# Designed miniproteins, single chains, continued (3), part 39

Each design is a single chain, and the fold is of that chain. pLDDT is the mean over its residues in the fold that is shown.

## One batch from the design tools (miniprotein)

Design m9328
Fold by ESMFold2-Fast:
Structure m9328 (fold): chain A 77 residues (1-77)
Amino acid sequence: GSSQMRMVREAQKRADEVGELLRKAGASEQDILDAKNTAILATMRSGSGRMAGTGEEMEEKQKKEVEEKIKEIIEKT
């Protein structure tokens, strides 16, 4: 459906933004791919969690997981 396509595009856009940020920081291609995959999964999980009434907590948790991954990669680069 159209809504599923929009979610995929949104996930891809976030992954590209994370990838560009890490590439500018000098991260390895493996770390960039790992962070991009983390961002895609986090975006998709946030979207599916919104109907459960705990969507805000899950969204916040997913955001923190992406931010921690970016921080870890930058610190070790």
Scores: mean pLDDT 73

Design m9329
Fold by ESMFold2-Fast:
Structure m9329 (fold): chain A 83 residues (1-83)
Amino acid sequence: MEELKKKYEELLEEIEKLYIERLKLLEQLKSNPTQELLEKLKELEERLTELAKELQELIKKLGLSVDEVNEKMAEIVEKVYKE
């Protein structure tokens, strides 16, 4: 149980870091749209998709409620986008 909970916390931290990187890339693209930045954004979006899938599997294994997960995701989004 503790091992799965630790992986869940680590996964949320990784998602938060990727949201921060995504925000930075979007700002860079707004100022200087390059093919390299577009490729980095694509790779980051693919990684976020993979992490979202892993998160869904962990939620199922841990028996977490949708409300609890939505609250945590809202906290991450608010922290990243509200600064």
Scores: mean pLDDT 78

Design m9330
Fold by ESMFold2-Fast:
Structure m9330 (fold): chain A 66 residues (1-66)
Amino acid sequence: AAQAALDAARRATIAEIARAAGMSEEVVEAARTDPAAAVRALARTPRGAEIVAELQARLQAIDGAG
């Protein structure tokens, strides 16, 4: 139960970060179906370093809450 809730929160967070970073709808959609592929897509962009730092901060907050 706890792991499923954390997985859902992580997927939602990746999608929100992608949208906030101005990524395409394809990257945002990938976050729901394949979060690992979405993270890889974000990391490959020229903005990847900044996006990854924000993503890490949010994921740490989720881990602390669950």
Scores: mean pLDDT 71

Design m9331
Fold by ESMFold2-Fast:
Parts: structure tokens; C-alpha cells; sequence
Structure m9331 (fold): chain A 85 residues (1-85)
């Protein structure tokens, strides 16, 4: 289960950077880019905390930070989607 948390956190951070880099290449609204970057930075911090707690065997805390990272990832995707409409 700790390995599963680490794998999920790593996958989310990898997907998030890919989405961010693509969005930066196509979007012209600088303020919207900044909002997406801010959510990415917060997401990266949460995935790192999730991995660190999982490595320490603190699975309840690791899962809490993973769930928060998943919510931020969905919020980031909604901002990206709004920019394309």
C-alpha cells in the first residue's frame, strides 16, 4: 500500500507537468498561466509530502496528502479546460 501511494503520487506529478508544459505552449492569457502554475506548485508539494510520509510508513498522512493532490490535479485540469473554451 505504501508502494501504491508512491506510484500514484509519482504518476500524478508526471501527468501534471505534462499538462502544464503543453498549456504554457498554447495559452496566451498570462494570468491564467500563472493560476495553473500556482496549482501545479501546490500539487508538487503535496505529492512530495505524500511520498515522504509513505516512505516513513505513515500511510494515513500519506493518503491524506495524495487525496489533496488529486483534488488539485482536477482543479488544474478544469482551469486548463476553461482556457480552451
Amino acid sequence: SGDDIIQQASNISTLAIGELLYFQSVEKDKELIKEVQKKYDELLDLTQKSIDYALQGKLDEAKKYLEEAKKLYEEMLELIKKGKS
Scores: mean pLDDT 86

Design m9332
Fold by ESMFold2-Fast:
Structure m9332 (fold): chain A 63 residues (1-63)
Amino acid sequence: FTDEEIDRIAEAAGITREQARKILEGYEKGLSVDEIAELAGVTREQALLAVSEYTRLKARRQI
């Protein structure tokens, strides 16, 4: 993950950069949104927003 992607995700979900990193790590490990929210200490909605933004960024940068 780049710092720019982490910044974008943190801004989109209204969370810290550290929480955004934990969410991305959990997502890459194949954890559910609920498990990721628990791990990062965020709400389910924040975790879903962060994962959604990351998935969008990843899909558009898949070169």
Scores: mean pLDDT 79

Design m9333
Fold by ESMFold2-Fast:
Structure m9333 (fold): chain A 80 residues (1-80)
Amino acid sequence: TPEELAVRAVDAGARAAELNASPEEAHKFMQEAADLAYEAGGPKAREAGQRGVDLAKQMTGPEAAIAASRGAAEAAYEAG
């Protein structure tokens, strides 16, 4: 489903950040995942974004979490 694809994309972005990828690159992947989540329908966009933030925080700490949070917020805004 689009939601599952979005979550996987966010997870991949978080892993890239853990491997010393820039926060900007992580944000790009997470934003793309959020767009897919939005297509799945409103609340799912927020849910995937929140999960992405949690995963990113565990991977690279504050920088990845900030990038994921921005992507998730934009997805939520598009849904609303």
Scores: mean pLDDT 57

Design m9334
Fold by ESMFold2-Fast:
Structure m9334 (fold): chain A 61 residues (1-61)
Amino acid sequence: MLDDEVVEVTKVSEDLITLRLASGSILLVGKDGRGVLSENGKDTTFTLSEEEVERFLKLAK
């Protein structure tokens, strides 16, 4: 999980979920663990492990 607190979780599609962070940043996470952080008009791509994705889904419900 990220350092920022997750305040909202939305399922956009079967392959994509979005997270709204307390900082106001929006994180998009793909089913395969590929994530994109959209902040200050820039997209930063990163990859989460399968364990991190599962942990996120369990915590976010």
Scores: mean pLDDT 67

Design m9335
Fold by ESMFold2-Fast:
Structure m9335 (fold): chain A 52 residues (1-52)
Amino acid sequence: SPALQAQIDELEREIAELKKEYNDEKDPLKKSILGFRILALEVERDLLRRLL
């Protein structure tokens, strides 16, 4: 559905932004938190992709 595709595109954008933050982050704890957030969004994206 077009609505699902739009949600996937938004998640891809957010994931790309967080990955950029992750690569620039120097604090190990903050970097770990960013890593978990990226993983959570990637799981959400992959679940939505299964509905297409």
Scores: mean pLDDT 88

Design m9336
Fold by ESMFold2-Fast:
Structure m9336 (fold): chain A 87 residues (1-87)
Amino acid sequence: MELEKQKQENLEKIEADESLSEEEKEKLKREIEAAVIGLRIREALEREGREELEERLLKEAEEMEKAGASFEEIEAWLREKLRELEA
């Protein structure tokens, strides 16, 4: 819960920063969204004792983003992957 709040606050700060171009703001927002996904994966994998998969899942998420996947699509994919790990 706090992680989502922190993400939203950081996104708002970037949007309000008049020293950044619109292109720079979009890049920084994507980086924050990717970092939040990475933290969620880490926490879930630590609970499951599967820390070795963290690097692989983060790399796959990065490739999806480069292929044009939305944040929502990547998050949905990661939720399915975590569900598979728990099963």
Scores: mean pLDDT 72

Design m9337
Fold by ESMFold2-Fast:
Structure m9337 (fold): chain A 95 residues (1-95)
Amino acid sequence: VPVFDDAEEEAGAKLAEELEKQKSPEELYETLLDMLRSGVIPERIVELLEEQAEYVLKHADEAAKLNKDYELVEKLREQAEAILRAIEEYRREKE
């Protein structure tokens, strides 16, 4: 069970709904970056999202070799790269 307070849980749910609506890595990047700049995502959720994206990138090659679903793995990799790019840009602006 993730250790979140009520505000973090609500923010996480709203983030998940918005990301689910996105059809492309570019749309995902723009939506996430806008939400990050708006301050609606708690830092703990940002850290969790970054960790999940890094995990996907680290294991993408292994998943492709095992399942031979290269198209799905590549799509997940592109989405993870878009997420990390949005977080990196946001962190750079905040410094």
Scores: mean pLDDT 72

Design m9338
Fold by ESMFold2-Fast:
Structure m9338 (fold): chain A 70 residues (1-70)
Amino acid sequence: MSHRAIGLEVRDGRPVFHLLEDGEVVRELNWDELVAELKRLFPELTDADLDSFAEGLAQASGVSVEELRK
């Protein structure tokens, strides 16, 4: 089984997401692509779980949820 993960880094005050497979970066994800990948990997995720995740990332990054979802 391939090991998939989502990487998060803060670059220039903005969160940046990466799709990782077996520890290697496959591509950079925008918010819509991140949500699609998370729902594909974890079909039990609710919209409330995704909202909590967005709020946590906004707080950690010092940006608004609206900027994060851009």
Scores: mean pLDDT 73

Design m9339
Fold by ESMFold2-Fast:
Structure m9339 (fold): chain A 96 residues (1-96)
Amino acid sequence: MEELRERVRAYMERLEAALAALEPRLRELRAAGRHEAGRALLRELEASFDDEIARLVREIQQAHLSGAPLTPEQAAVERVLEELEREREEERRRAE
């Protein structure tokens, strides 16, 4: 369980850093009304994350869109993501 939490945390940190680096470009595309180009850039970023956790996250998103049930492994990753996001929000509030 702890190993899964560490892997998910590492994924979230890498994704957050990558999104922060792309934010100025995404903002320019949104201001120009180029929403399709912005979505393509985000998809390219997500596709660059070729690790097991990134693939499971994409599978979870696809399952939700299609109404398919999650596998036990997908459900475990989703639960860990939700837990870590709650912990991060609490830490940010305390850091105020």
Scores: mean pLDDT 78

Design m9340
Fold by ESMFold2-Fast:
Order: sequence, then structure tokens, then C-alpha cells
Structure m9340 (fold): chain A 64 residues (1-64)
Amino acid sequence: PTIKIDIEEIKKKLEEKGIKLSLEQVSLAGKATAAGLSPADIARILKISVGTASTLKRIIEEEM
């Protein structure tokens, strides 16, 4: 079985860091992170800054 990332918990942690994303954006970032995409690729997909994407990738990897 694939390990399911808690998207709601990740969204909450992001909001604690001042980053507000939708559940769909967090889900897409989770899939992109699991696929080994770089922060730059995640930023392009989600239309966010590379700095935000880097923080997002780190938080998702900590929850995996």
C-alpha cells in the first residue's frame, strides 16, 4: 500500500510558517515531491515562488 501523506496536516504546518495553499496545491506538491521533483519544478507547477516550494518540499519530506 502507498503511504498516504496527511495533506491537511501539511497545510496546517505551512500556515504556521505563513504559507497559505489550498488542499489541492498541497496534494499536487506531495505527488511532485514523491516523484523527486526539484523545488523549481514544484514552483512552476503550483505557480508559487521557489522559496515557498523549497519550504513546502521540506515539510512534505518530514511527513513522509
Scores: mean pLDDT 77

Design m9341
Fold by ESMFold2-Fast:
Structure m9341 (fold): chain A 60 residues (1-60)
Amino acid sequence: MSKEAVFTTAYLAAKRLLDQGKEDEAYEAAYNIMKSFGFTDEEAEKLAKEAVEKAREALG
């Protein structure tokens, strides 16, 4: 449940930044959200990439 809520938060942040054309900032925002909620560097990187990809698909 907490993991799903964190992912949703990262996804929404990434979606907002991608809508503004800020692709690198979208990834960094998602990554920082994951890290702030206690995910490891490896988990944060994977989940941030997934959040950005899903956000890109939702906007395209």
Scores: mean pLDDT 82

Design m9342
Fold by ESMFold2-Fast:
Structure m9342 (fold): chain A 75 residues (1-75)
Amino acid sequence: MPPVTAATALAIARLAEEHGARELKALALQYASQLPSDGEPDYELLERVEELLRAGRFDEARRLFEQEAKKQLAA
């Protein structure tokens, strides 16, 4: 799996805004400032987050994103 980048976090923030997931949007914007700026979005992670948001599972989407972002920052 590619590392989570600022591009991925910004894309997740946009998806969160579209679905009304305010907490995920705020979290994604916070992590975007801390993650690497270069690289393609993680399309697998984006797809999984979007599926959870469409299902109304905002807490699961937030946990999934936070877990992956923390792995990148710990590396």
Scores: mean pLDDT 79

Design m9343
Fold by ESMFold2-Fast:
Structure m9343 (fold): chain A 78 residues (1-78)
Amino acid sequence: MEELARELAQQASEAGEAGDRAAAAEYAARLTLVAPKDSPEYQGAQRALATLSKDPELAKVIEEARARWEAELAERRA
């Protein structure tokens, strides 16, 4: 789980450097579901999402990414 969080943080950073705000928003949304709540990755993702969600199109991307990832995590828990 923590290794996945680190990988997602790396992908979010790369998307940000490329100027792909939608990809960065999606990776940040997934990161908030898998990163430990006290981690720098979780806190960074939360701050990024607060900024990105001010854009209505990115807010939709965040919501859809969260819904898909929560469904996958729920399936794995069963």
Scores: mean pLDDT 76

Design m9344
Fold by ESMFold2-Fast:
Structure m9344 (fold): chain A 84 residues (1-84)
Amino acid sequence: MDLERAKKVLKGVGLDEWAKKLEEVVEALAKELNQDPEKLYGLVTALVVGMYNGMTAEETAKMLGLTKRTALNMKRLVKKVLGL
């Protein structure tokens, strides 16, 4: 999923503020995980939607096939970048 498509998904579910900050969030996570930002747009979009719906770090980890620690760290970085 590219940046443009990820932004459209977030806007489609009423998360316009998150769509505006998506690039910043992905850049922060890419730096932390030492990964290509392009590979993270889909994962970050899913994480943001999950957080908006009240998903725990454990539920997010299960959905994304990540470790609980990785999901928790991603959730913390997303909250930090967005001031939540």
Scores: mean pLDDT 70

Design m9345
Fold by ESMFold2-Fast:
Structure m9345 (fold): chain A 78 residues (1-78)
Amino acid sequence: SEERKQRAIEEAKRYEEELKKDPGNVEAQLRLAKAYMEAGDYERAGRAFRRILLEHPDSPYFEEAVELARELGRRAAA
């Protein structure tokens, strides 16, 4: 729905601001990537997931980022 997409856009802006202050916050990076994905911004979502995979391979968020990046690929191809 448009309401859900608008909420996702607002969440993305919030996490962008949090990451300006704490760019190493992997949880915020994952939440931002999810927000982009829910907003239908697959390009920015893909870049955000890729950042987690490249910068934080040993984080507890790595496996979730892998799964969500695969799901993003499926959604973008549909």
Scores: mean pLDDT 86

Design m9346
Fold by ESMFold2-Fast:
Formats: C-alpha cells, sequence, structure tokens
Structure m9346 (fold): chain A 80 residues (1-80)
C-alpha cells in the first residue's frame, strides 16, 4: 500500500540519521539531526492514523526508538 511505502521510506531515513548521529561530533550537526528526527516522528505519527494494526505496532516501535534517541542527543547537547 502507499502507506506501507511511505512508512518504509521514513524508516530508511531514520536509519540514515542514526548512522549520522553515531559519527556527529559538532553541536550544530547534532541539533540538525534532532530537528529532522522530530519531523520524521511527526510524519510517522500522521501515517499511523491510516495504518493497519500491525503497521501501527511497527510505527510505535520506531517512534519509541526515535524519542529515546532524541532524548539522548539533547542530553549530549547539554554537556558542553
Amino acid sequence: SQVEEQVLALVRRVSELIEKAQNAKEPSEIERIVTELKDLRAQLLELKQRASPSLQAEIDNVVDYVERLIAKLEEELKKL
């Protein structure tokens, strides 16, 4: 379905940002990653409203991971 294709594209982008976050050393780079992760989270939650129950569960797992990653990166930004 179009919803499944859109979710897959967003999940792939999340994976790319996870890799970028692992290698990010500059505060400005981390801030940009956090901003994009927040946008991807919002898009995933919007798609969840049109998703099947099984796809909703997958979206919830990805969103939970993204929220935890955002929290970790924001904590790193506080440690100057």
Scores: mean pLDDT 88

Design m9347
Fold by ESMFold2-Fast:
Structure m9347 (fold): chain A 57 residues (1-57)
Amino acid sequence: MAEIKVENKTITAEEARALAAPGVKLHLKNSKITKEALDLLKEHGVEIEFENVEIID
């Protein structure tokens, strides 16, 4: 499983499309993620670990 760590960033649908691959585990820290991006990642089977993350519209 490939683990990708993202810190102090905003994840939009555009970034999510680049990260959406089978077997990816995404660790988000001190970051924001849009609901659209979250749904995209879930649809593609990405496992997401949240550490101080805000979900935005």
Scores: mean pLDDT 80

Design m9348
Fold by ESMFold2-Fast:
Structure m9348 (fold): chain A 110 residues (1-110)
Amino acid sequence: AAPPRVEVSDDKEVAVGEEATLTITNTGPEPVQLFLRLLEGKARVEVYKDGKLLASGELRPGDTLFLGELAPGDTVEVKITPLEPGTLKFEAIARSAGGSASATATVKAV
């Protein structure tokens, strides 16, 4: 199986309690199982695909959401509401028969 690839949109800055949007795209040739992990900070997260809510939660460092399967070229929208000022770090993790790939993005809450 070919190795997975995943991309996350550019870093964002947002006010505490306001919503920032990140996108996660499967840029690999095969379907992946997609996960979102919070590495730093505290946030409420809602994840959408084609206008449908896939997963939601209040995340703390180490918390991981399973987002389901994402086909090649498909994108999910991650709506992030910071609950505290400071740096939020997210990791998108894609897993397939070809292995794992990850990408990170930062949201700065002011």
Scores: mean pLDDT 87

Design m9349
Fold by ESMFold2-Fast:
Structure m9349 (fold): chain A 79 residues (1-79)
Amino acid sequence: MTPSQMVQQGQESVDKFTRGGEKGDDQSIKALGILTDSLKTTTDTMKKNGGSQSDIDQLQQVYEKGSQKLKELLQKKQS
């Protein structure tokens, strides 16, 4: 999978799992958590191994969006 494909699929998956989590689907919240962990690991590995700065920045943005959505879903679950 290319970094561009990872960005596209990451964005689509963040949106899909966020929608599922907003409807109370715990599996979607779990999947979003796994996705954000994977995106962080991939981004960190690309930074360490000299990946394209543009690709790193785009994956970092997807990670930050997913992480923020996960935080919001977990906060709603506590309310």
Scores: mean pLDDT 81

Design m9350
Fold by ESMFold2-Fast:
Structure m9350 (fold): chain A 100 residues (1-100)
Amino acid sequence: TAAAGHAALVAAMSLAGEALRNLRAGKMSDEEFVEAMREALELLVRAVEAGLLSPAAARQLIDEMRQAVLDAQAAGYLSEEAAREVLEAAERALERIDAL
């Protein structure tokens, strides 16, 4: 349903946004950040697979998440290794969406 798709999008946005805030505040490790971002990506992919979220909406948020990860790494909040892990997970999520 449109409401369920919106709920999945909001949940993914909230999870990713909170993880970024906690990372910048020094309240989250690189490993915890990677896990939170992977969880947000999985929520988006599953919502698209279930027909609850449009592929376009999921791709838009994934692109925003990728940019936020690159910005956090450039600003020194996130290691290059952790940034690579999230970016690789994002690419795999996009590939899964494109295969549908």
Scores: mean pLDDT 88

Design m9351
Fold by ESMFold2-Fast:
Structure m9351 (fold): chain A 95 residues (1-95)
Amino acid sequence: MIKKVEFEFEFDNASVEEVRKKAEEALEKAKELGADRLKLTITLTDKESGNTSEKTLEGKTEEMEEIFLEAAEAAGAVAEEQGLKLKLTVTAYIR
């Protein structure tokens, strides 16, 4: 039986440093819970139109660590440069 835990972080004015820090905190908590698999959903919202773009990454916890942090940092940089609202949703799957 798989248990699911979600961590959600919203940034109205994202900074690369803050986004990375929250991603690291979520990853550490997922490891503490014994998550065998992680899903990262990145949602970027245009503040003028309200249009959203979404990217999802999923994999084994051990394989996701580097990819997860790099994806979060890249999304934070895009959001900071373009003035987008950023939402990170981390789903931890526990066996």
Scores: mean pLDDT 81

Design m9352
Fold by ESMFold2-Fast:
Structure m9352 (fold): chain A 76 residues (1-76)
Amino acid sequence: SDEEMREAILKVADELEERAKELHRKGILSEEEYQKVMDLLAQGRKAANEGDFKAAVAYLSQASELLKEAEEKAKK
């Protein structure tokens, strides 16, 4: 259902936000990278609340990719 899809997307956004905050506290995310992730999560949440689940997933996927890239750089 649309309600179940919205709840699932918002839960993923919350998990990505927690991860972004942890990586930022550890100095793994730059200020610019952190702000970009938070902006993408805000856009994803807005799209999910408006029923645009395709846009919501696209924004969250971009945020997830940025977090993965930052973590890979930190493994050096």
Scores: mean pLDDT 89

Design m9353
Fold by ESMFold2-Fast:
Order: sequence, then structure tokens, then C-alpha cells
Structure m9353 (fold): chain A 70 residues (1-70)
Amino acid sequence: SLKDLEREGATLLIVQAMLEAGIDVLREVAAKSTGERKAQIEQQIADTEALLAETRSRLEKVENEIEKAK
């Protein structure tokens, strides 16, 4: 239903905002880190950016389905 799609879209927007905020925090910590810790945080940033890309792709699909339901 349209309401279910709108709820999924709202959830994905929250997840997107959380992932974006998380990346910003990780970048700040990475800038203050060195050696092995920096490498670990940079890997975590890369993994989180991949999740963000997937979340954005899913959000676009949900938004397109909402448009079709109008």
C-alpha cells in the first residue's frame, strides 16, 4: 500500500541521515588517528559509504514506487 511505501521511505531517510552523520564522525576521528587505528577507521568509513550508497539506491526505488501510486 502507499502508506507502507511511505513508512519504508521515512525509515530509509532516517537510516541515510544516521549513516551520513556516522561518516562525518568517523572522518573526524580518522583525522586525529594514526597507524593501525587510522587504517581501521578508514575501512569502517569505506564500509559505511557502501551501506549509504545501497540505502540511497533503495530510497530512490521506494520514491519511484510512491510516484507511480499517485
Scores: mean pLDDT 88

Design m9354
Fold by ESMFold2-Fast:
Structure m9354 (fold): chain A 69 residues (1-69)
Amino acid sequence: MSTRQQLQQLSQLWKEFQKAYKEKNIKKMKQTIEQMKQLRAQSTNPSIRTTIDNAIKLGEQRLKQLEEE
């Protein structure tokens, strides 16, 4: 998979996550985070891995806040 394809997949997953967050769909939020983790595992580029890690951390923070309310 190319760097551009990985960034495009991350962008799509982040959009899906934001939609799930607005809908308070915890199940869908967890699914998109898991898909981001799978994308990270398949990535060999350090810069792309860092970008994915940042998205996962932000997603997990938002998920935790929603679950604690």
Scores: mean pLDDT 82

Design m9355
Fold by ESMFold2-Fast:
Formats: structure tokens, C-alpha cells, sequence
Structure m9355 (fold): chain A 64 residues (1-64)
């Protein structure tokens, strides 16, 4: 299996964010802990501060 590129990993994380939000809404639970984990991982992949990535990711995920 070829390794995923950073862009592919980021797209998978964005899909995961949407899934966590939808699943948490359906289950009636707070998605924040899972979202924080995904945002931290995205920051690590991009090599940036997670707080900067979290703003961009949340804006993009909310717009979709």
C-alpha cells in the first residue's frame, strides 16, 4: 500500500471532522475532544501551530 501524501491525509482528516460532528450530533454528545485530536494531528502533518490549523479547518469544514 502506498503511503498517503500530506494533502491526502489532510483531506481524510477533514472528512473525519465532518463524520465526528455528524456522529456526535446524532449521539447527542460533545464532539470537542475528538475534534481537538483531529486538529492537533492536522497541525502536526502541516508543521504548523494547531491553533492556526484549527481556525482554518473549522472554517473550511463549516463552509462545506
Amino acid sequence: MPPLSKAEQLEALLAGLRGVRAGSEAAGVDPQPALEGLIALAGKILGVDPSKVSTGLLRKAAAK
Scores: mean pLDDT 64

Design m9356
Fold by ESMFold2-Fast:
Structure m9356 (fold): chain A 78 residues (1-78)
Amino acid sequence: SAELAREIVEASGMLDVERVRRLIAEGRLEEALAMTERALAFDPFDRDAYLERVRVLELMGRREEAAAVRARYRELFE
């Protein structure tokens, strides 16, 4: 079970929050955005993926998209 869980996490695109935050800090915003997209495709209830996606979109100046993601976060979690 632990081996299968590890393989699923490694292969399935679950969000690596530390890696996303490092990509953001390095200004690699398109790569960070792609990681949040993969995480949400795998788990549409990944709270961290929504929060990091909002941050990346705001840093990219994609304000309307960031607002839409924030609204979806509030709908699901608040």
Scores: mean pLDDT 78

Design m9357
Fold by ESMFold2-Fast:
Structure m9357 (fold): chain A 55 residues (1-55)
Amino acid sequence: SVTKSVDVTGVDAADIAAVLKKYPSLKVSYHNGVVTLEGPEEEVEAAAAELEALK
């Protein structure tokens, strides 16, 4: 497993949820505008790239 954090400050919560729904195997935590993703490398990198694209 890998862990990656993405700053989602200013991103709409519904858009974040729509991305994360596609990756149900990921462990997700949210703190101070930062989403932390943990799980398989391929899914973590894909989800992080989609979250970054929302900014």
Scores: mean pLDDT 83

Design m9358
Fold by ESMFold2-Fast:
Structure m9358 (fold): chain A 83 residues (1-83)
Amino acid sequence: GPEERAVRLLVEEGGLPEGVARDLVREMRDLGFSDDEILRVAEAVATLARRQNEGLPPDEESRRAVEVLRPFFERRRRRVDER
């Protein structure tokens, strides 16, 4: 499903561990993001990773999409690290 596809993009192309990718997708869902919004953000992470591998600068659209994730991701990581 869409969640599985987002997790795969974050792991295979985004370079995230599977557990971290699943926690991020779940956090976005719990905060009211739609499956389509989660997938768009995962695609942006994958695009940035591909551009980096090709020696290209990050594109503004993908960079902006990934910045939306940063507060949620850092909050989630701290909760996991405290356990």
Scores: mean pLDDT 74

Design m9359
Fold by ESMFold2-Fast:
Structure m9359 (fold): chain A 80 residues (1-80)
Amino acid sequence: SKLEEFVEELREKLEKIVEESLKNKESRSELSDKLRKAMEDMILEAAKKYKLSPEEILELRERALEVLDELLEEYDKKVA
């Protein structure tokens, strides 16, 4: 589905951002801001590109927030 394809692309992109932030020893605040911006940009682009319904956008955002939270939790464990 379009949702699953987007979630996979989002996870890959956000994981790369996390890896670079860990490598560069960036702050959690800097990482969080980068991840949130990338997530929002991808949601907006997907909504326009795939002409998503409001319901599909809400589902996409819900799944995206889950990915974001998981990656920030992983980051916190790495820098603790």
Scores: mean pLDDT 82

Design m9360
Fold by ESMFold2-Fast:
Structure m9360 (fold): chain A 71 residues (1-71)
Amino acid sequence: VKSYVDKGNKYYSLGLKYASQGDYKKASDYFKKSSDYYKKAYELDPSNPEYKKNSDLMEGGSKSLEELAKS
């Protein structure tokens, strides 16, 4: 579980970095990777609500950034 959470956190940080630079496509890709790893953590430990919350937040963020990249 910890390994998946660590990867989720890493990709979240990269997503924030690229979003702050205006690279919304790259930020979207990293938020999607972050969401996938938090989802894996949630599948292994469904009793931890933060894993589900983080997965959902990153998925939403990725979709929003993808739309911004198209504009």
Scores: mean pLDDT 80

Design m9361
Fold by ESMFold2-Fast:
Structure m9361 (fold): chain A 84 residues (1-84)
Amino acid sequence: ADIEKAKELIKEVKKLIAEAKKLLEKSTNENLKKRVSSNIEIAEAEVAHIEKRVEAGEVTEEDIKTLERIKRVLEEDIEELKKE
């Protein structure tokens, strides 16, 4: 798998995590907060795991797909948080 692509996706996911956390602080919807918090926790764990694989030079196609899926989920969560 492409290590440079993985590094770029990790940077993008980290930015989305930071944005989601900031928006989450302003949300009053408890169910949305629980869902987004869970998604952030999963994203942080997966990023940490894949960062270790990047450091080892062992990035797989599955790692890239995981990062792309996480990015999509966080983008959807951010859009929902922005809708008040």
Scores: mean pLDDT 86

Design m9362
Fold by ESMFold2-Fast:
Structure m9362 (fold): chain A 75 residues (1-75)
Amino acid sequence: KIPSDQMGTFFQQFQQQYTSLIMQDPNIFDWPVSDQKQTVVNIVQQVGQQTGQFSQDQLDDLISNMVSLIDNFYS
């Protein structure tokens, strides 16, 4: 289980990184779903490494949740 305050910090930093990526490439939403998922995986790993607060198991759970959100968005 990931503490709610730790989740808040993660989402704040994830949003910042993802927004920066969208500003650099506004066509990201036109990318194949697989490429969008891989981009999310890369950002989660990067944010996890930068914060140093998440275990690999916690990062894997976050990746699964984010990938599920993308699948639901395109469903």
Scores: mean pLDDT 74

Design m9363
Fold by ESMFold2-Fast:
Structure m9363 (fold): chain A 80 residues (1-80)
Amino acid sequence: SLEERILALIDERERELLEKIKDPTLKRIVQAGMSSLRDQALRDLKEGKRINPDKSLEEETKELLDMFEENVEKLLEKLS
């Protein structure tokens, strides 16, 4: 299902980020952020009110994940 594919994208990115991060504080931040992204994606899918058929929900999710990863990388630089 579309829901399964979206959640799989989030889960894959979380695993990749957690593998790269050694700092326990950043791991906690990443896990919290990813949980929020999963909850929001699930709500958006259930509501169905703001899904644009001409825009892939998978691509929108990838864009959000890319922004999240960039923010995590910036935090890594500051906490190092």
Scores: mean pLDDT 77

